# Designed miniproteins, single chains: the designs that were tried, part 51

Each design is a single chain, and the fold is of that chain. pLDDT is the mean over its residues in the fold that is shown.

## One batch from the design tools (miniprotein)

Design m1750
Fold by ESMFold2-Fast:
Structure m1750 (fold): chain A 89 residues (1-89)
Amino acid sequence: SLIEKAKEIIEEAAKRTKELLLEKGLSKEKAEKAAELVREALELLAFEPTKENIEKAKKLLEEAVEVGDPEVKKIFEEAVEKMKKLFGE
């Protein structure tokens, strides 16, 4: 199902975010918080992509970058592109 595949993309992005930040020497707490923010932002875009939720997702991504690292944005953008291909956008 598309929902199942979208959830897999979101989980992979969250996992990659955490692994990246731990590799960069950030604390487990900061790495997990950034991964959660990435997950929440991607879930809004995947399942309820209203104009309001797109703006919320942008703010969550900005917070994830602030807590974590600018490279978190690359992981997020790659996940968004995978979801666009999945949904035929």
Scores: mean pLDDT 87

Design m1751
Fold by ESMFold2-Fast:
Structure m1751 (fold): chain A 84 residues (1-84)
Amino acid sequence: KLEELEKQIQEAVAAQLPRAEELAKTVTTEEERRAKMRELLLEVIAAIDFPEFRAILTRALDSGPAERPALEAEAERLLAELRA
């Protein structure tokens, strides 16, 4: 089951690589680059068939450094459940 999740992430990332390369060539501001990269990351996250993990990743995109330890702990707990 963990292997299926890893495969989904790898395939979703590979599908978005051409779009990421186009953004690197066309976007000139940091704000636009951040917004467009967020859109690509949301497409990758949407391909993950694990709603709880998807929710954590989405929150991580919008969260600051202060929220990171709590999100990491929650992600580690969910991944441990997939391994069991």
Scores: mean pLDDT 75

Design m1752
Fold by ESMFold2-Fast:
Structure m1752 (fold): chain A 100 residues (1-100)
Amino acid sequence: APPLSTEQFRRLAQTLLQLLAQEILELVKDPEAQAKIREVTAEALARLAAATSPEEVAAVVRDALGRILEIVREKAPEIEATVARMVESVLAAVDAALAA
């Protein structure tokens, strides 16, 4: 497939981040962790809207998912392995899109 434009990559990243955050929030029972994950997601979506290159889009997603995983490690360690696999899958998709 031809490489994605920055706008296409941004839209893909926004969709993937929103879907992943929703799935993680369904698994997380701690209200403080849920609030922090929502805050990180909202901040990342705002940063994605301002991103001007595919590299910036990828960096925003990597930072946001890393921060979400740290919240899960601290507040919901029982689901850490599941969330880590989900994060790895999304990051692999982002890296594949960036490399195309």
Scores: mean pLDDT 85

Design m1753
Fold by ESMFold2-Fast:
Structure m1753 (fold): chain A 78 residues (1-78)
Amino acid sequence: MEALLQQAEEAGRQAAAEETARISPEAGRGLGAVAGVAVFDPEKWQAALEAARAGTPAEQVAAGDMAQVELDYFRKQV
């Protein structure tokens, strides 16, 4: 079990890194352009990562959406 979780975690980090490389220069203002831009919710991000580790594809999509918000938030902080 732990080995499978570690592999899923590594795959998630690699997917996040690739998505960051693709999205970062054009990070979606659409999602963060309103109330979402200034509010990064670490609890929701943590829950999305937890769901992704569980292997639910719908929650993995939500995790990608949260990554988009996080990237936009950090862009505003810079």
Scores: mean pLDDT 51

Design m1754
Fold by ESMFold2-Fast:
Structure m1754 (fold): chain A 61 residues (1-61)
Amino acid sequence: DEEVEKILEETREKLKKLGMDEKNVDFIIRSIREHTKSVEELKEVADRVIEGVEIQKKRRE
């Protein structure tokens, strides 16, 4: 799935930019891939994960 891989790659890059290490990023991406059943669900879960990490980073400043 071209669309799935593109969303996962964009999510990986965003998480890396937020300061998450590569091992944790890989774990999260794999978890999203394994637990989502559609492109729509995958995008929703990825957006929620990114939002959570952004909020956590802002709070830890």
Scores: mean pLDDT 78

Design m1755
Fold by ESMFold2-Fast:
Structure m1755 (fold): chain A 74 residues (1-74)
Amino acid sequence: MRARLEEASRRLEATSPSLEDIIALLKSILPELSEETIRKALLKEDEEAREKLIEALAKFLGVEPETLRKEMEA
C-alpha cells in the first residue's frame, strides 16, 4: 500500500515544477533580483531576501506588498 503511494508521489514530483524551475521562472519575471536572493526567499533562510522578493513580485502584480504578504500566509 505505502509503496504504491510512494510511486504515485514520485510520478507527481516528476510532473511538478522543481525548486530550480520556480527560481528560473521568478528570475525571468523579476530580473532585478539575483537567483541567490530568490532561492533564500523561497527556502525561508533570509527574511531580508523574502522581503525583497515580496516587494518585487507585488510591484510586478500591481498590488501592495502588505496584501501579498498576507495572501502568502493564508
Scores: mean pLDDT 69

Design m1756
Fold by ESMFold2-Fast:
Structure m1756 (fold): chain A 100 residues (1-100)
Amino acid sequence: MTPRQQMFQVLRDRLQPHVDRTIQQIVDNNIPISNDINDFIDTVSQVWGVSRDQFIQFIQRISRQSAESVGITDPGMIRQGVGFGLRYMRNQGMRTQQSQ
């Protein structure tokens, strides 16, 4: 795998327990998952009981730690990891709602 692919795999693995818990809470409360990423961020922030900024800071931390684990220090790559993580969470939620 490329370093970028390794970083994104580590990010998925680190994020997965938070994804699973969040999606379960969203589904259990019959909350629709928005196709708009900003609405999705607001939904997750509300479910977690945190501010939007706190949720984004959490995703930034996971992205940075995942980058560092594979020797990536580029801020642009860390930012790409944030976008990837947010889309991954949303897509997992949408897929789970289709299966429920």
Scores: mean pLDDT 83

Design m1757
Fold by ESMFold2-Fast:
Structure m1757 (fold): chain A 96 residues (1-96)
Amino acid sequence: SKAEELVELAIELIDQAAGLSDEEASRRLEELRERLEEALEKKEPLEKIAELLDEAIREIEKILASGKLSEGKQEHLRLNLEGLKAIRTELKELAA
């Protein structure tokens, strides 16, 4: 389904963001990725999946706000963040 494709893309973007982050932030993002994968497999409501995306978005925003990453990593992470926000918007529309 369109929703499943969007969630799979979100999982990929979160995994990429984890690889760009420090150990603590990477661990939190990987936990969110695992929770999203489980929610998709269990056919959880899109509302719950969207809440998990909101958590991932907040985590990435905190990483960017820390200013600890190189300029190149920050740029890559901003692109992932914009992708996740777009997916979150589409999932919310599909849940309506």
Scores: mean pLDDT 86

Design m1758
Fold by ESMFold2-Fast:
Structure m1758 (fold): chain A 88 residues (1-88)
Amino acid sequence: QNSIQQKIDALFGDSTPESLKVTLKNLGLANVTQQDIDDLNFPPDRLSPGQIFLILHFLQLLGVNPKNRSQRYFVVKYLLDLAKEKGV
């Protein structure tokens, strides 16, 4: 988890709120609710195949197994919390 946090911080720590909004939109995370995360309905069925592909690719870059629900939950939750902290 600490190594995953460090990788996310390295990728997005210097991001502007505007840049981070675009990234979240492209990953389909701009419309993800806390309920979606809590239900482990991620990626949500409403996402396009391209958005699903980008999310899976992003998880792979972080060294996360996309089938590991707790790691997937952690990554999405941490990224959304980081976005909220930056005023997204």
Scores: mean pLDDT 69

Design m1759
Fold by ESMFold2-Fast:
Structure m1759 (fold): chain A 62 residues (1-62)
Amino acid sequence: SLSQEQVEAIAREVLGEAAENLLAAFGYDAERILNASVEDLARVPGVTREQAEALVAALGKA
């Protein structure tokens, strides 16, 4: 139910400078990001496991 714009905004808020790496890695696809596990997100360069957990919680997936 989150829009593409909302997912991108949340990613930028939670990840800061690492957000562009994550968005690019998932092809700017909100559905892909919303369905990603903490492990999938943490594999992105510059994204820590702690940031990945925070992102999942912020997206309402925790």
Scores: mean pLDDT 82

Design m1760
Fold by ESMFold2-Fast:
Structure m1760 (fold): chain A 80 residues (1-80)
Amino acid sequence: MLSREEEIKEAVEEFEKQLKKVVEAYKKGELSLEEAVQKMEEAMERFLETMKEKKMPQEDIDELEKKMEELRKKAIKEME
């Protein structure tokens, strides 16, 4: 159980790092708001797909998705 929770935590932390890079690119004028939001969505989808390919249980994937959605909402708010 802890090992699975740690795996989810690591995925969330890596996703948060990618979100910060997207926010930085937006602030530098390298991305429009629409492009930044799209890149965040693509990053989330990629992480979820990778976890599905690793045969992570659906319940754990659902938990990961909820945590990623909260981080995405915070990142979008920071860009506004």
Scores: mean pLDDT 79

Design m1761
Fold by ESMFold2-Fast:
Structure m1761 (fold): chain A 81 residues (1-81)
Amino acid sequence: MPSVEEVKERMEELKKKFEEGEISIEELVQKLMELAKEVRASGDEEAEKAFGEMEMKILSLLRKKGLLDEFIEAAVKLQKE
């Protein structure tokens, strides 16, 4: 069960790796969906809030890069839970 600090750390690392070109948009989506499942399963309101705040930062980055539509398309292609 991820803590607030763990959620923030994992999402900042994903954002940094994506910015540096170390992971693809498909990998970013997959890892975000995996973390979202963990946060949802925890029922921790503080962890859910931290995830949402970090998600907005990542979406802002994608919007600035013109990749928001590609991110949404990748999310739709992934296997639903």
Scores: mean pLDDT 79

Design m1762
Fold by ESMFold2-Fast:
Structure m1762 (fold): chain A 70 residues (1-70)
Amino acid sequence: MKPSVEELMKEIEELVKKVESDPSVSEEEKEYFREMLKKVKLAIENYSEEEAREIAEEALEQMKKLYEES
């Protein structure tokens, strides 16, 4: 079962909120997460639902990996 674009977007927004509220996260890392959120929003506006879903899924995976490795 593949997650919807809306579900992926919600997870990305929640992750960004978590990162923004974490004082141990650097400003550079926070900026990266903000840029990834912007990228996904632009994909939703400009691409098909399936393409936007794939972009959101890739973005979320990269963001989770970075946060867990930091």
Scores: mean pLDDT 79

Design m1763
Fold by ESMFold2-Fast:
Structure m1763 (fold): chain A 99 residues (1-99)
Amino acid sequence: SLAEEIRELAREVARAGSKLPKDEKITNLVVAAALHLVAAAFSLEMGNYKEAIDSLEAARGLLEEVAKRAEQMGDKETSEEFRKLAERVKELIEKVKSL
């Protein structure tokens, strides 16, 4: 289901975050993004499509912020990885809108 796809992406976000240098601010952004993805999956299962989209948009913004911070730290590989995760969230938003 689409909710399961969102939860799998939340697990991938947490996994990607676990590979990052110990930076409290980046860790908090990754955790917040994963939590917003879990919230989006729950909202979707409850039929709350607008709330699901709002949570996905919040997660997308947080993942883009992780990418910016990684780039500022000189970690281009991590920056690209988190930009790709944000793009996958964008695809999920379009799938929710098509329901």
Scores: mean pLDDT 88

Design m1764
Fold by ESMFold2-Fast:
Structure m1764 (fold): chain A 81 residues (1-81)
Amino acid sequence: MSNEELLEKMMEQLSKLSREEQILVLRIFGHEAIKERPEHREEIERLTEEMIAVVEDESLSREEQLEKIREIMAKVLELLE
């Protein structure tokens, strides 16, 4: 699966979840990413917390939250290459 296909599937899934479920899924994703590339642990942890902060920012629309999460998630996927 390409990073673009994986990103699209992840974003589709996230859009259907509650905030609590999104946070859980993002933490699991970050943990699996660290497991795959432990040399990037610090950067992956930082990017994961940035995505969670976006989910918790209720001043943003759902569309704006998803677009910001997409941008950050794409950066994590680049680290897995």
Scores: mean pLDDT 83

Design m1765
Fold by ESMFold2-Fast:
Structure m1765 (fold): chain A 74 residues (1-74)
Amino acid sequence: SRLAQGLALIAQGRYDDALALGDQLYAAGDRQSAATIYEAILLDPNAPEEAKKRAFERLVEIGVEELEEAVKKV
């Protein structure tokens, strides 16, 4: 699966490629798989700070979208 590919890239230290795959999943509407990849980067002690920052920014964006959808249902 594309999610499994993203996690394998993280395990190989290929954080930029994993971020790009996460961005592709997010653009395709697969927010859950994208969030899983971004979270895995953020929690990886070997990830560069810039990769963690980009992952965090994307996770915040997903969280804002979920809150906006919840507000529209009220």
Scores: mean pLDDT 82

Design m1766
Fold by ESMFold2-Fast:
Structure m1766 (fold): chain A 70 residues (1-70)
Amino acid sequence: SAADRERIRELALPELEALERELLRQHITKGVKVDEAAARARQRAILRRAAAELGLTLSDEEVEELLATL
């Protein structure tokens, strides 16, 4: 449901923001280029873990929809 998806987003948001800050820090301080594919895989894992914490499961399509609405 839309309410379940919003709960997943709210639960996942702090970890997603922490990941974004870490990737930006690595780029600025160490000159590391962001591996976008690896970053997306980590974002998907964060969303799936948030869903699992709520007793929910996400399909690949649902994960992509949630990422698109960030």
Scores: mean pLDDT 80

Design m1767
Fold by ESMFold2-Fast:
Structure m1767 (fold): chain A 122 residues (1-122)
Amino acid sequence: RPARVLVVDDSVEALTEIAAALREAGYEVATAGSPEEALTQLEKEEFDVALIDEKLPDASGTEIIREVRERRPDIVLIALTGSTSPEVIQRYLEAGADAVVHKPAPFEELLETIRRLLERHA
């Protein structure tokens, strides 16, 4: 089956652009505008990948990544951050993210990161 990706971002424009790029690349995509919506989606459906933005309204990005990892041990988790700080990157990795992608990133970088992480589980 096509890999299924959950995209979590509070920006409707960002969700629309990322979802369109992922669908063009052959992924099935669901979107969530908040941590609560993301956790609700994860309870209803299986996902292979979750993309989680750092700037969410109700929780820190590290808190949601930790919670998703605890609930879904085998999911590929990618944090999206505007920070290039090694300390921020390390916090996301310690929370359970498999990768951290700096934004604004070319969609090509995000797609390559997803592809490589999914290949680890093949």
Scores: mean pLDDT 79

Design m1768
Fold by ESMFold2-Fast:
Structure m1768 (fold): chain A 58 residues (1-58)
Amino acid sequence: MLEELKKKVESYPKDIRDLGLKAIESFEKNAPKLTEEQQKKMLDALENSLEALEKAAK
């Protein structure tokens, strides 16, 4: 899942891509410290943030 998100973000314009990658890295660093339910909630928030960035890039 995260690898697919990284590949998708890599296709964005540089500024948007950098913001998206930073968000994914933050999730990866924090995910091992979270419960499965918390990880899912953060992943949903990440996907929403990336969608907003993609919309802004249009």
Scores: mean pLDDT 76

Design m1769
Fold by ESMFold2-Fast:
Structure m1769 (fold): chain A 100 residues (1-100)
Amino acid sequence: MLKISEKASPAEIAEALFLGAALEVQLGVPVDEILAKLKEAIELFVKQGQISEEQAEFLLERIEETARRLEELRRKGASLAELMAVVREAQREVLEALAK
């Protein structure tokens, strides 16, 4: 997992979590294990007041959807370019929702 600054914005936290999840899926880590670790990290960010509970729930749902889609595509032999296109689109949608 990437190190995230204690002063990071919700958008920066989202970007780091998406990138971390995508890299772990590409390395073959099970999605359920990735989600368990991300949930622990997100709960810490909520406790520290860096993101709201609503933002945390939204982030976890979007990362789970994206990670499961990446796992399916990887299993079907999708290229790195195809996987990265899915990551970029999902990240863009989340960042637009968090940054007004």
Scores: mean pLDDT 76

Design m1770
Fold by ESMFold2-Fast:
Structure m1770 (fold): chain A 64 residues (1-64)
Amino acid sequence: SDAAIEEAARRISEATGVSLREARGAVLLVTQGFSPETAAQLLGRESGLSAEQVATAERILREL
């Protein structure tokens, strides 16, 4: 649902500092069948996240 996507994106944005748009992109990848690890790594590469921030994003994505 859109509400679940927006809530996950908000949590990732608040935890890592990426924009809601970038965080939403990572959540959508998981809904399309990509692994949380792959989605978090792609977000990290595009947004310049540290390994710790990538791990935090992956943890949130795994809760979907």
Scores: mean pLDDT 88

Design m1771
Fold by ESMFold2-Fast:
Structure m1771 (fold): chain A 70 residues (1-70)
Amino acid sequence: MKEEKVRELVLKALEGKVTNEEIIKEMLEIMGVTEEEVEAGSEEVEKKVKEFLELVYKVLEELGYEVPKV
């Protein structure tokens, strides 16, 4: 489940046990996109990025962090 993978990634990032490079790699895997596809900037990539950010914000709110509202 994408939400569970996002939660694990956020927790690892907060613990400082992963590098920025590892975070980016895991983000791309969770979204199912490559770095090359992100650079190309397709509508499908934009939708996946928004979906990923929604899951990150949901996890951060569940952990008690303040998340900017749209």
Scores: mean pLDDT 73

Design m1772
Fold by ESMFold2-Fast:
Structure m1772 (fold): chain A 97 residues (1-97)
Amino acid sequence: MEAREAARRAREVAERAVGERAREAARSAASGAEAAARGIESGKPESLTGGAISAIGGAFHARLAAKKSSGEAKEHAEEAARAAEEAMKAVTEAIKA
């Protein structure tokens, strides 16, 4: 999945997420995924590395929030984490290229 598409999905989850913890974590995941997409788009090594770090942090935050949540909030946090993880994979592959 392309990092920009993953970033858009993470942001959509952040806008509709239920529960303050899940919403905050989803916003973190969206910001991280957006940084990864921006890094790939810039092609600069520093931006790629920064984007990867941001996506890793966002994905981790969303996974942690999912473990502490239940029901719909847990599902939203997991969805945001998956999107950030897809963006992280894309930027990591771009770094290797």
Scores: mean pLDDT 84

Design m1773
Fold by ESMFold2-Fast:
Structure m1773 (fold): chain A 83 residues (1-83)
Amino acid sequence: MEELEKAAEAVRNAKTREEYYKARKRLEDLVVKLLGPRRAASIITSAELIANADYEPDRIIDGVPLHITQTTDLLLEMVRERL
């Protein structure tokens, strides 16, 4: 869990699109390691769909509005519920 929280913080603190995608990939790779590829893919997709449906974008990176905080927080919650 501490490693997931550090990876999530890196996602939230990313300043560029390159930093964001690198941090996001690290977070997703950790979720795959904990839950396996099928369960990880399911919850990652669910978190993104819920964030895009129910929340406003919380950050703009290189002119692109993104649901960074909501997607990350939902993903961590879903992982915690399955541990």
Scores: mean pLDDT 79

Design m1774
Fold by ESMFold2-Fast:
Structure m1774 (fold): chain A 77 residues (1-77)
Amino acid sequence: SRAEAQARLRAIGEELLAKLNANKDTATPEEKFQMIEEAVKRILEVASTILSPEELEKIRKKAEEALAREKERLLAE
């Protein structure tokens, strides 16, 4: 259901934040970016179960833009 998918999306976000916080002083910028990329991949997989192909394409484009911004942020630090 959409509610189950939304709960899974929230859980993925919470897991990512927990991993980033746990590794904030030990992980390299590249490792942190890999964690974010993996979380985004999982989010898109869950979204594909509730979204139409057209909606999924829009979310994928937004995810690509968000990943580009996050990569710039992490590698600039």
Scores: mean pLDDT 80

Design m1775
Fold by ESMFold2-Fast:
Structure m1775 (fold): chain A 72 residues (1-72)
Amino acid sequence: EKENADEAARAVMEAGIAGGGPQASLFAGTSAGHYAEGREDLAERSMDGAGKAGGNQTARDWARKAAEYAKK
C-alpha cells in the first residue's frame, strides 16, 4: 500500500540520520526488501548492518520499522 511504502521510506531515511548516513539507509532499505519478500533471515542481517553502520541501536530500530511497514 502507498501509505506503508511512504512510511517505510521515511524509516529508511531515519536510519541514516541516526548516525550511519547512506550506508545505514542502504541496509535499512535492503532489510525492508527482504522482509517484503519473506526472507526474514536476510532482513535481520541487514538490520544488524544498519545498526553497525550507524554505530547505535537507533539505526537498527529504524531498519526494523522499515521492514515492518514493508511487510504490511
Scores: mean pLDDT 76

Design m1776
Fold by ESMFold2-Fast:
Structure m1776 (fold): chain A 68 residues (1-68)
Amino acid sequence: MLTPEQLEVLLEALRKHLGLSPERAEELRRRLRSDDPAEREAALDEIMGLIGQLSDEELIALGRALEA
């Protein structure tokens, strides 16, 4: 399970490298906090798809930030 801190690190990386909007980031936060397991799974799948668009250097930077 992603901690709130880990989620914010992920969303910041997606904003910085892919231009994820604040509105879209808030939608993803809301969906991940949903009582509907299917909604949480769909939101996580979308985040993983966005992470897959990051370069190797961006993925390394994200990994380092998540370890901090």
Scores: mean pLDDT 79

Design m1777
Fold by ESMFold2-Fast:
Structure m1777 (fold): chain A 64 residues (1-64)
Amino acid sequence: SPEQKEVEKIRELLKELVKKGASEMEIRTALSAHIQKVADTLPVDQARKVALEAVKIMFELLDK
């Protein structure tokens, strides 16, 4: 689905940032920018689902 493809893009983006030792602020900034692009591209319901999954993925990668 379009939602799943956007979530996969976000997961890969966040994983690469974590691998490079990006700060939490850099990760949050990159995530926010990507969510904005998704909101401009997908219908509101789909963009909302992507945003919720993206935030969950970010917390999973930052939490131990």
Scores: mean pLDDT 80

Design m1778
Fold by ESMFold2-Fast:
Structure m1778 (fold): chain A 80 residues (1-80)
Amino acid sequence: ASSFTIQTSDGSTATFTVKDDGSLTLVSSSGLSQEQIDQAKSAIAELSKKLEISLSTLGKQLSSLGPVSLSKLLSAVKSL
């Protein structure tokens, strides 16, 4: 399992875990709306598909970056 954190500019956070089976689970959140959490989940799933890598691989890569900006994640998906 690999865990990574998504942040917004106001300091709100959500921490996700990707299990070895590729399932994405929300572990904790602070200050993020349900809409923002759903956007983050959708963006991660789409990014995995567009890059043709597993969610487990993407989760490990995101974990190594430290906290990832939600806006940067959403922009990355749109640019692909």
Scores: mean pLDDT 81

Design m1779
Fold by ESMFold2-Fast:
Structure m1779 (fold): chain A 87 residues (1-87)
Amino acid sequence: MEAQDLIEDYEEGSLGPNAKLSAENRKEFSKAAKMYEEARIKQDAETLGKVADRMAEIAKRAEANGDQATADEARSLAELGRQELER
């Protein structure tokens, strides 16, 4: 799964005001995914590590809230960030 596709899905989705925890998780995921893309383009290993950590936190939070889709996508991006760091 491409990081670009994950960012696009969350940005195009209707994220209403912070009325639902899943909407908040998606907004945070979108921000972190953009940071991942920028860090990857800039080859900023330090920022990639921070984004991977944040994605792991988003995944844990989403899973606790029953938002399995966001949790799975956040875990995928956390793994991609870790793999990029190990190059």
Scores: mean pLDDT 69

Design m1780
Fold by ESMFold2-Fast:
Structure m1780 (fold): chain A 86 residues (1-86)
Amino acid sequence: AVAAAVRELSKSENPEIVVPTLVELLKHPDPAVQEAAANALGDLLQHPNEKVREAAQEALYKLLKHEDENVAEAAKKALTEPKVSL
């Protein structure tokens, strides 16, 4: 349920809502929620809307400097492990 909701957020063309919401989910104490949010932010790096890609990239770069190592690692994976589509 949470992973599906997070993926639907990644399809939004409004970066001002989607990116901050996913950043907050990436700080969630549940590892499954962190993974879903990281994957959704990674999806936004390949979004057709340039503003969405730019906002997602900026958010992920900020999260790389986060004090929580789990949050920083999730952000790093989102940047370095693009989705394989076949």
Scores: mean pLDDT 70

Design m1781
Fold by ESMFold2-Fast:
Structure m1781 (fold): chain A 71 residues (1-71)
Amino acid sequence: ELPELTPEQLAVLRAVARNPGISKEEAAKLAGVSVSTVDELIKQGLLREIDGKLSLTDKGVEALAREEAAR
């Protein structure tokens, strides 16, 4: 159902969750990853980009919650 996230992907989702409306470049910088990692999360439907602003999708919120509950 939901993909298992890498630590890098999880860091991006956390960065966007804490800073809704940030750009792809800023999310990549905050998570310490490449912009291509952010683009993969958009492609997987975990993030959406509208007018250069990132937010978590319902799927992204669920995936992040599952990973945090497993700790």
Scores: mean pLDDT 79

Design m1782
Fold by ESMFold2-Fast:
Structure m1782 (fold): chain A 66 residues (1-66)
Amino acid sequence: NEDAERAAEAARRAAEEGDAAGAATSGWQYFKSGGSKEYALKAVQAAARGDAEEAARYAELSAKSA
C-alpha cells in the first residue's frame, strides 16, 4: 500500500544518513498498515545493534509485504 511505500522510502533515506533508529521506526510504524511484523521486529533489532543498513533493509521488506 502507499503508506508502506512511503515508510520504505523514509527508512532508506534514514539509513543513508546513518540513522538506524529512524529506519527501524519507519518500518515498525507502517507494519500497522499490513506489513510484515517479523521484518519490522528484525529492523528494530538491527537498529539496536547500530546496523543502519540492515535496519533499512528489513524495514523495506516489512513495508513491501503490506
Scores: mean pLDDT 68

Design m1783
Fold by ESMFold2-Fast:
Structure m1783 (fold): chain A 91 residues (1-91)
Amino acid sequence: MENLKTLLEDAERALEEALAELERHAKETGEDLLELLEQAIEVLEGQKEQLEQLLAQTTDPEEQEILKRSIKAIEELIEKLRAAREELKEK
């Protein structure tokens, strides 16, 4: 449980740092940013599916609560990235 939470928090932090660096780098080209956003969305969708599968196999209520919260956080991030991707496609 706690180890899973730590791994998810570390993954969130790494993704946030990568997105911040991408924003800085992407000032030069929106096409590279669009490609990277599509890849990030695909990775997060895969991670969400893995967490959903783990949730289905988990019997501990505390772990289920952490997994549900993590899935929701990933869903919110996917929504934000999809919105950013569509905005870039329009411009």
Scores: mean pLDDT 71

Design m1784
Fold by ESMFold2-Fast:
Structure m1784 (fold): chain A 73 residues (1-73)
Amino acid sequence: PSGDALGAAMAAVGEALAGASEAERREFLQHAKDGDVEAATALALRHASPEAAARLRAAGPEAQKDAFQAAAP
């Protein structure tokens, strides 16, 4: 993945998690740690603005995976 795609995905994840509850952030981190990119993406999209959701989807699955792993080191 390109650095631009990773940066966009990381920003979108941060925006989505800022709007999520503490319990939802924990669920997201657990999915990310388990490598369940689909579940982590679905939870982030539930709380993302339309703009953030579009950026996440445009970044693609590899950048999404890397952004999720960066959120749960």
Scores: mean pLDDT 75

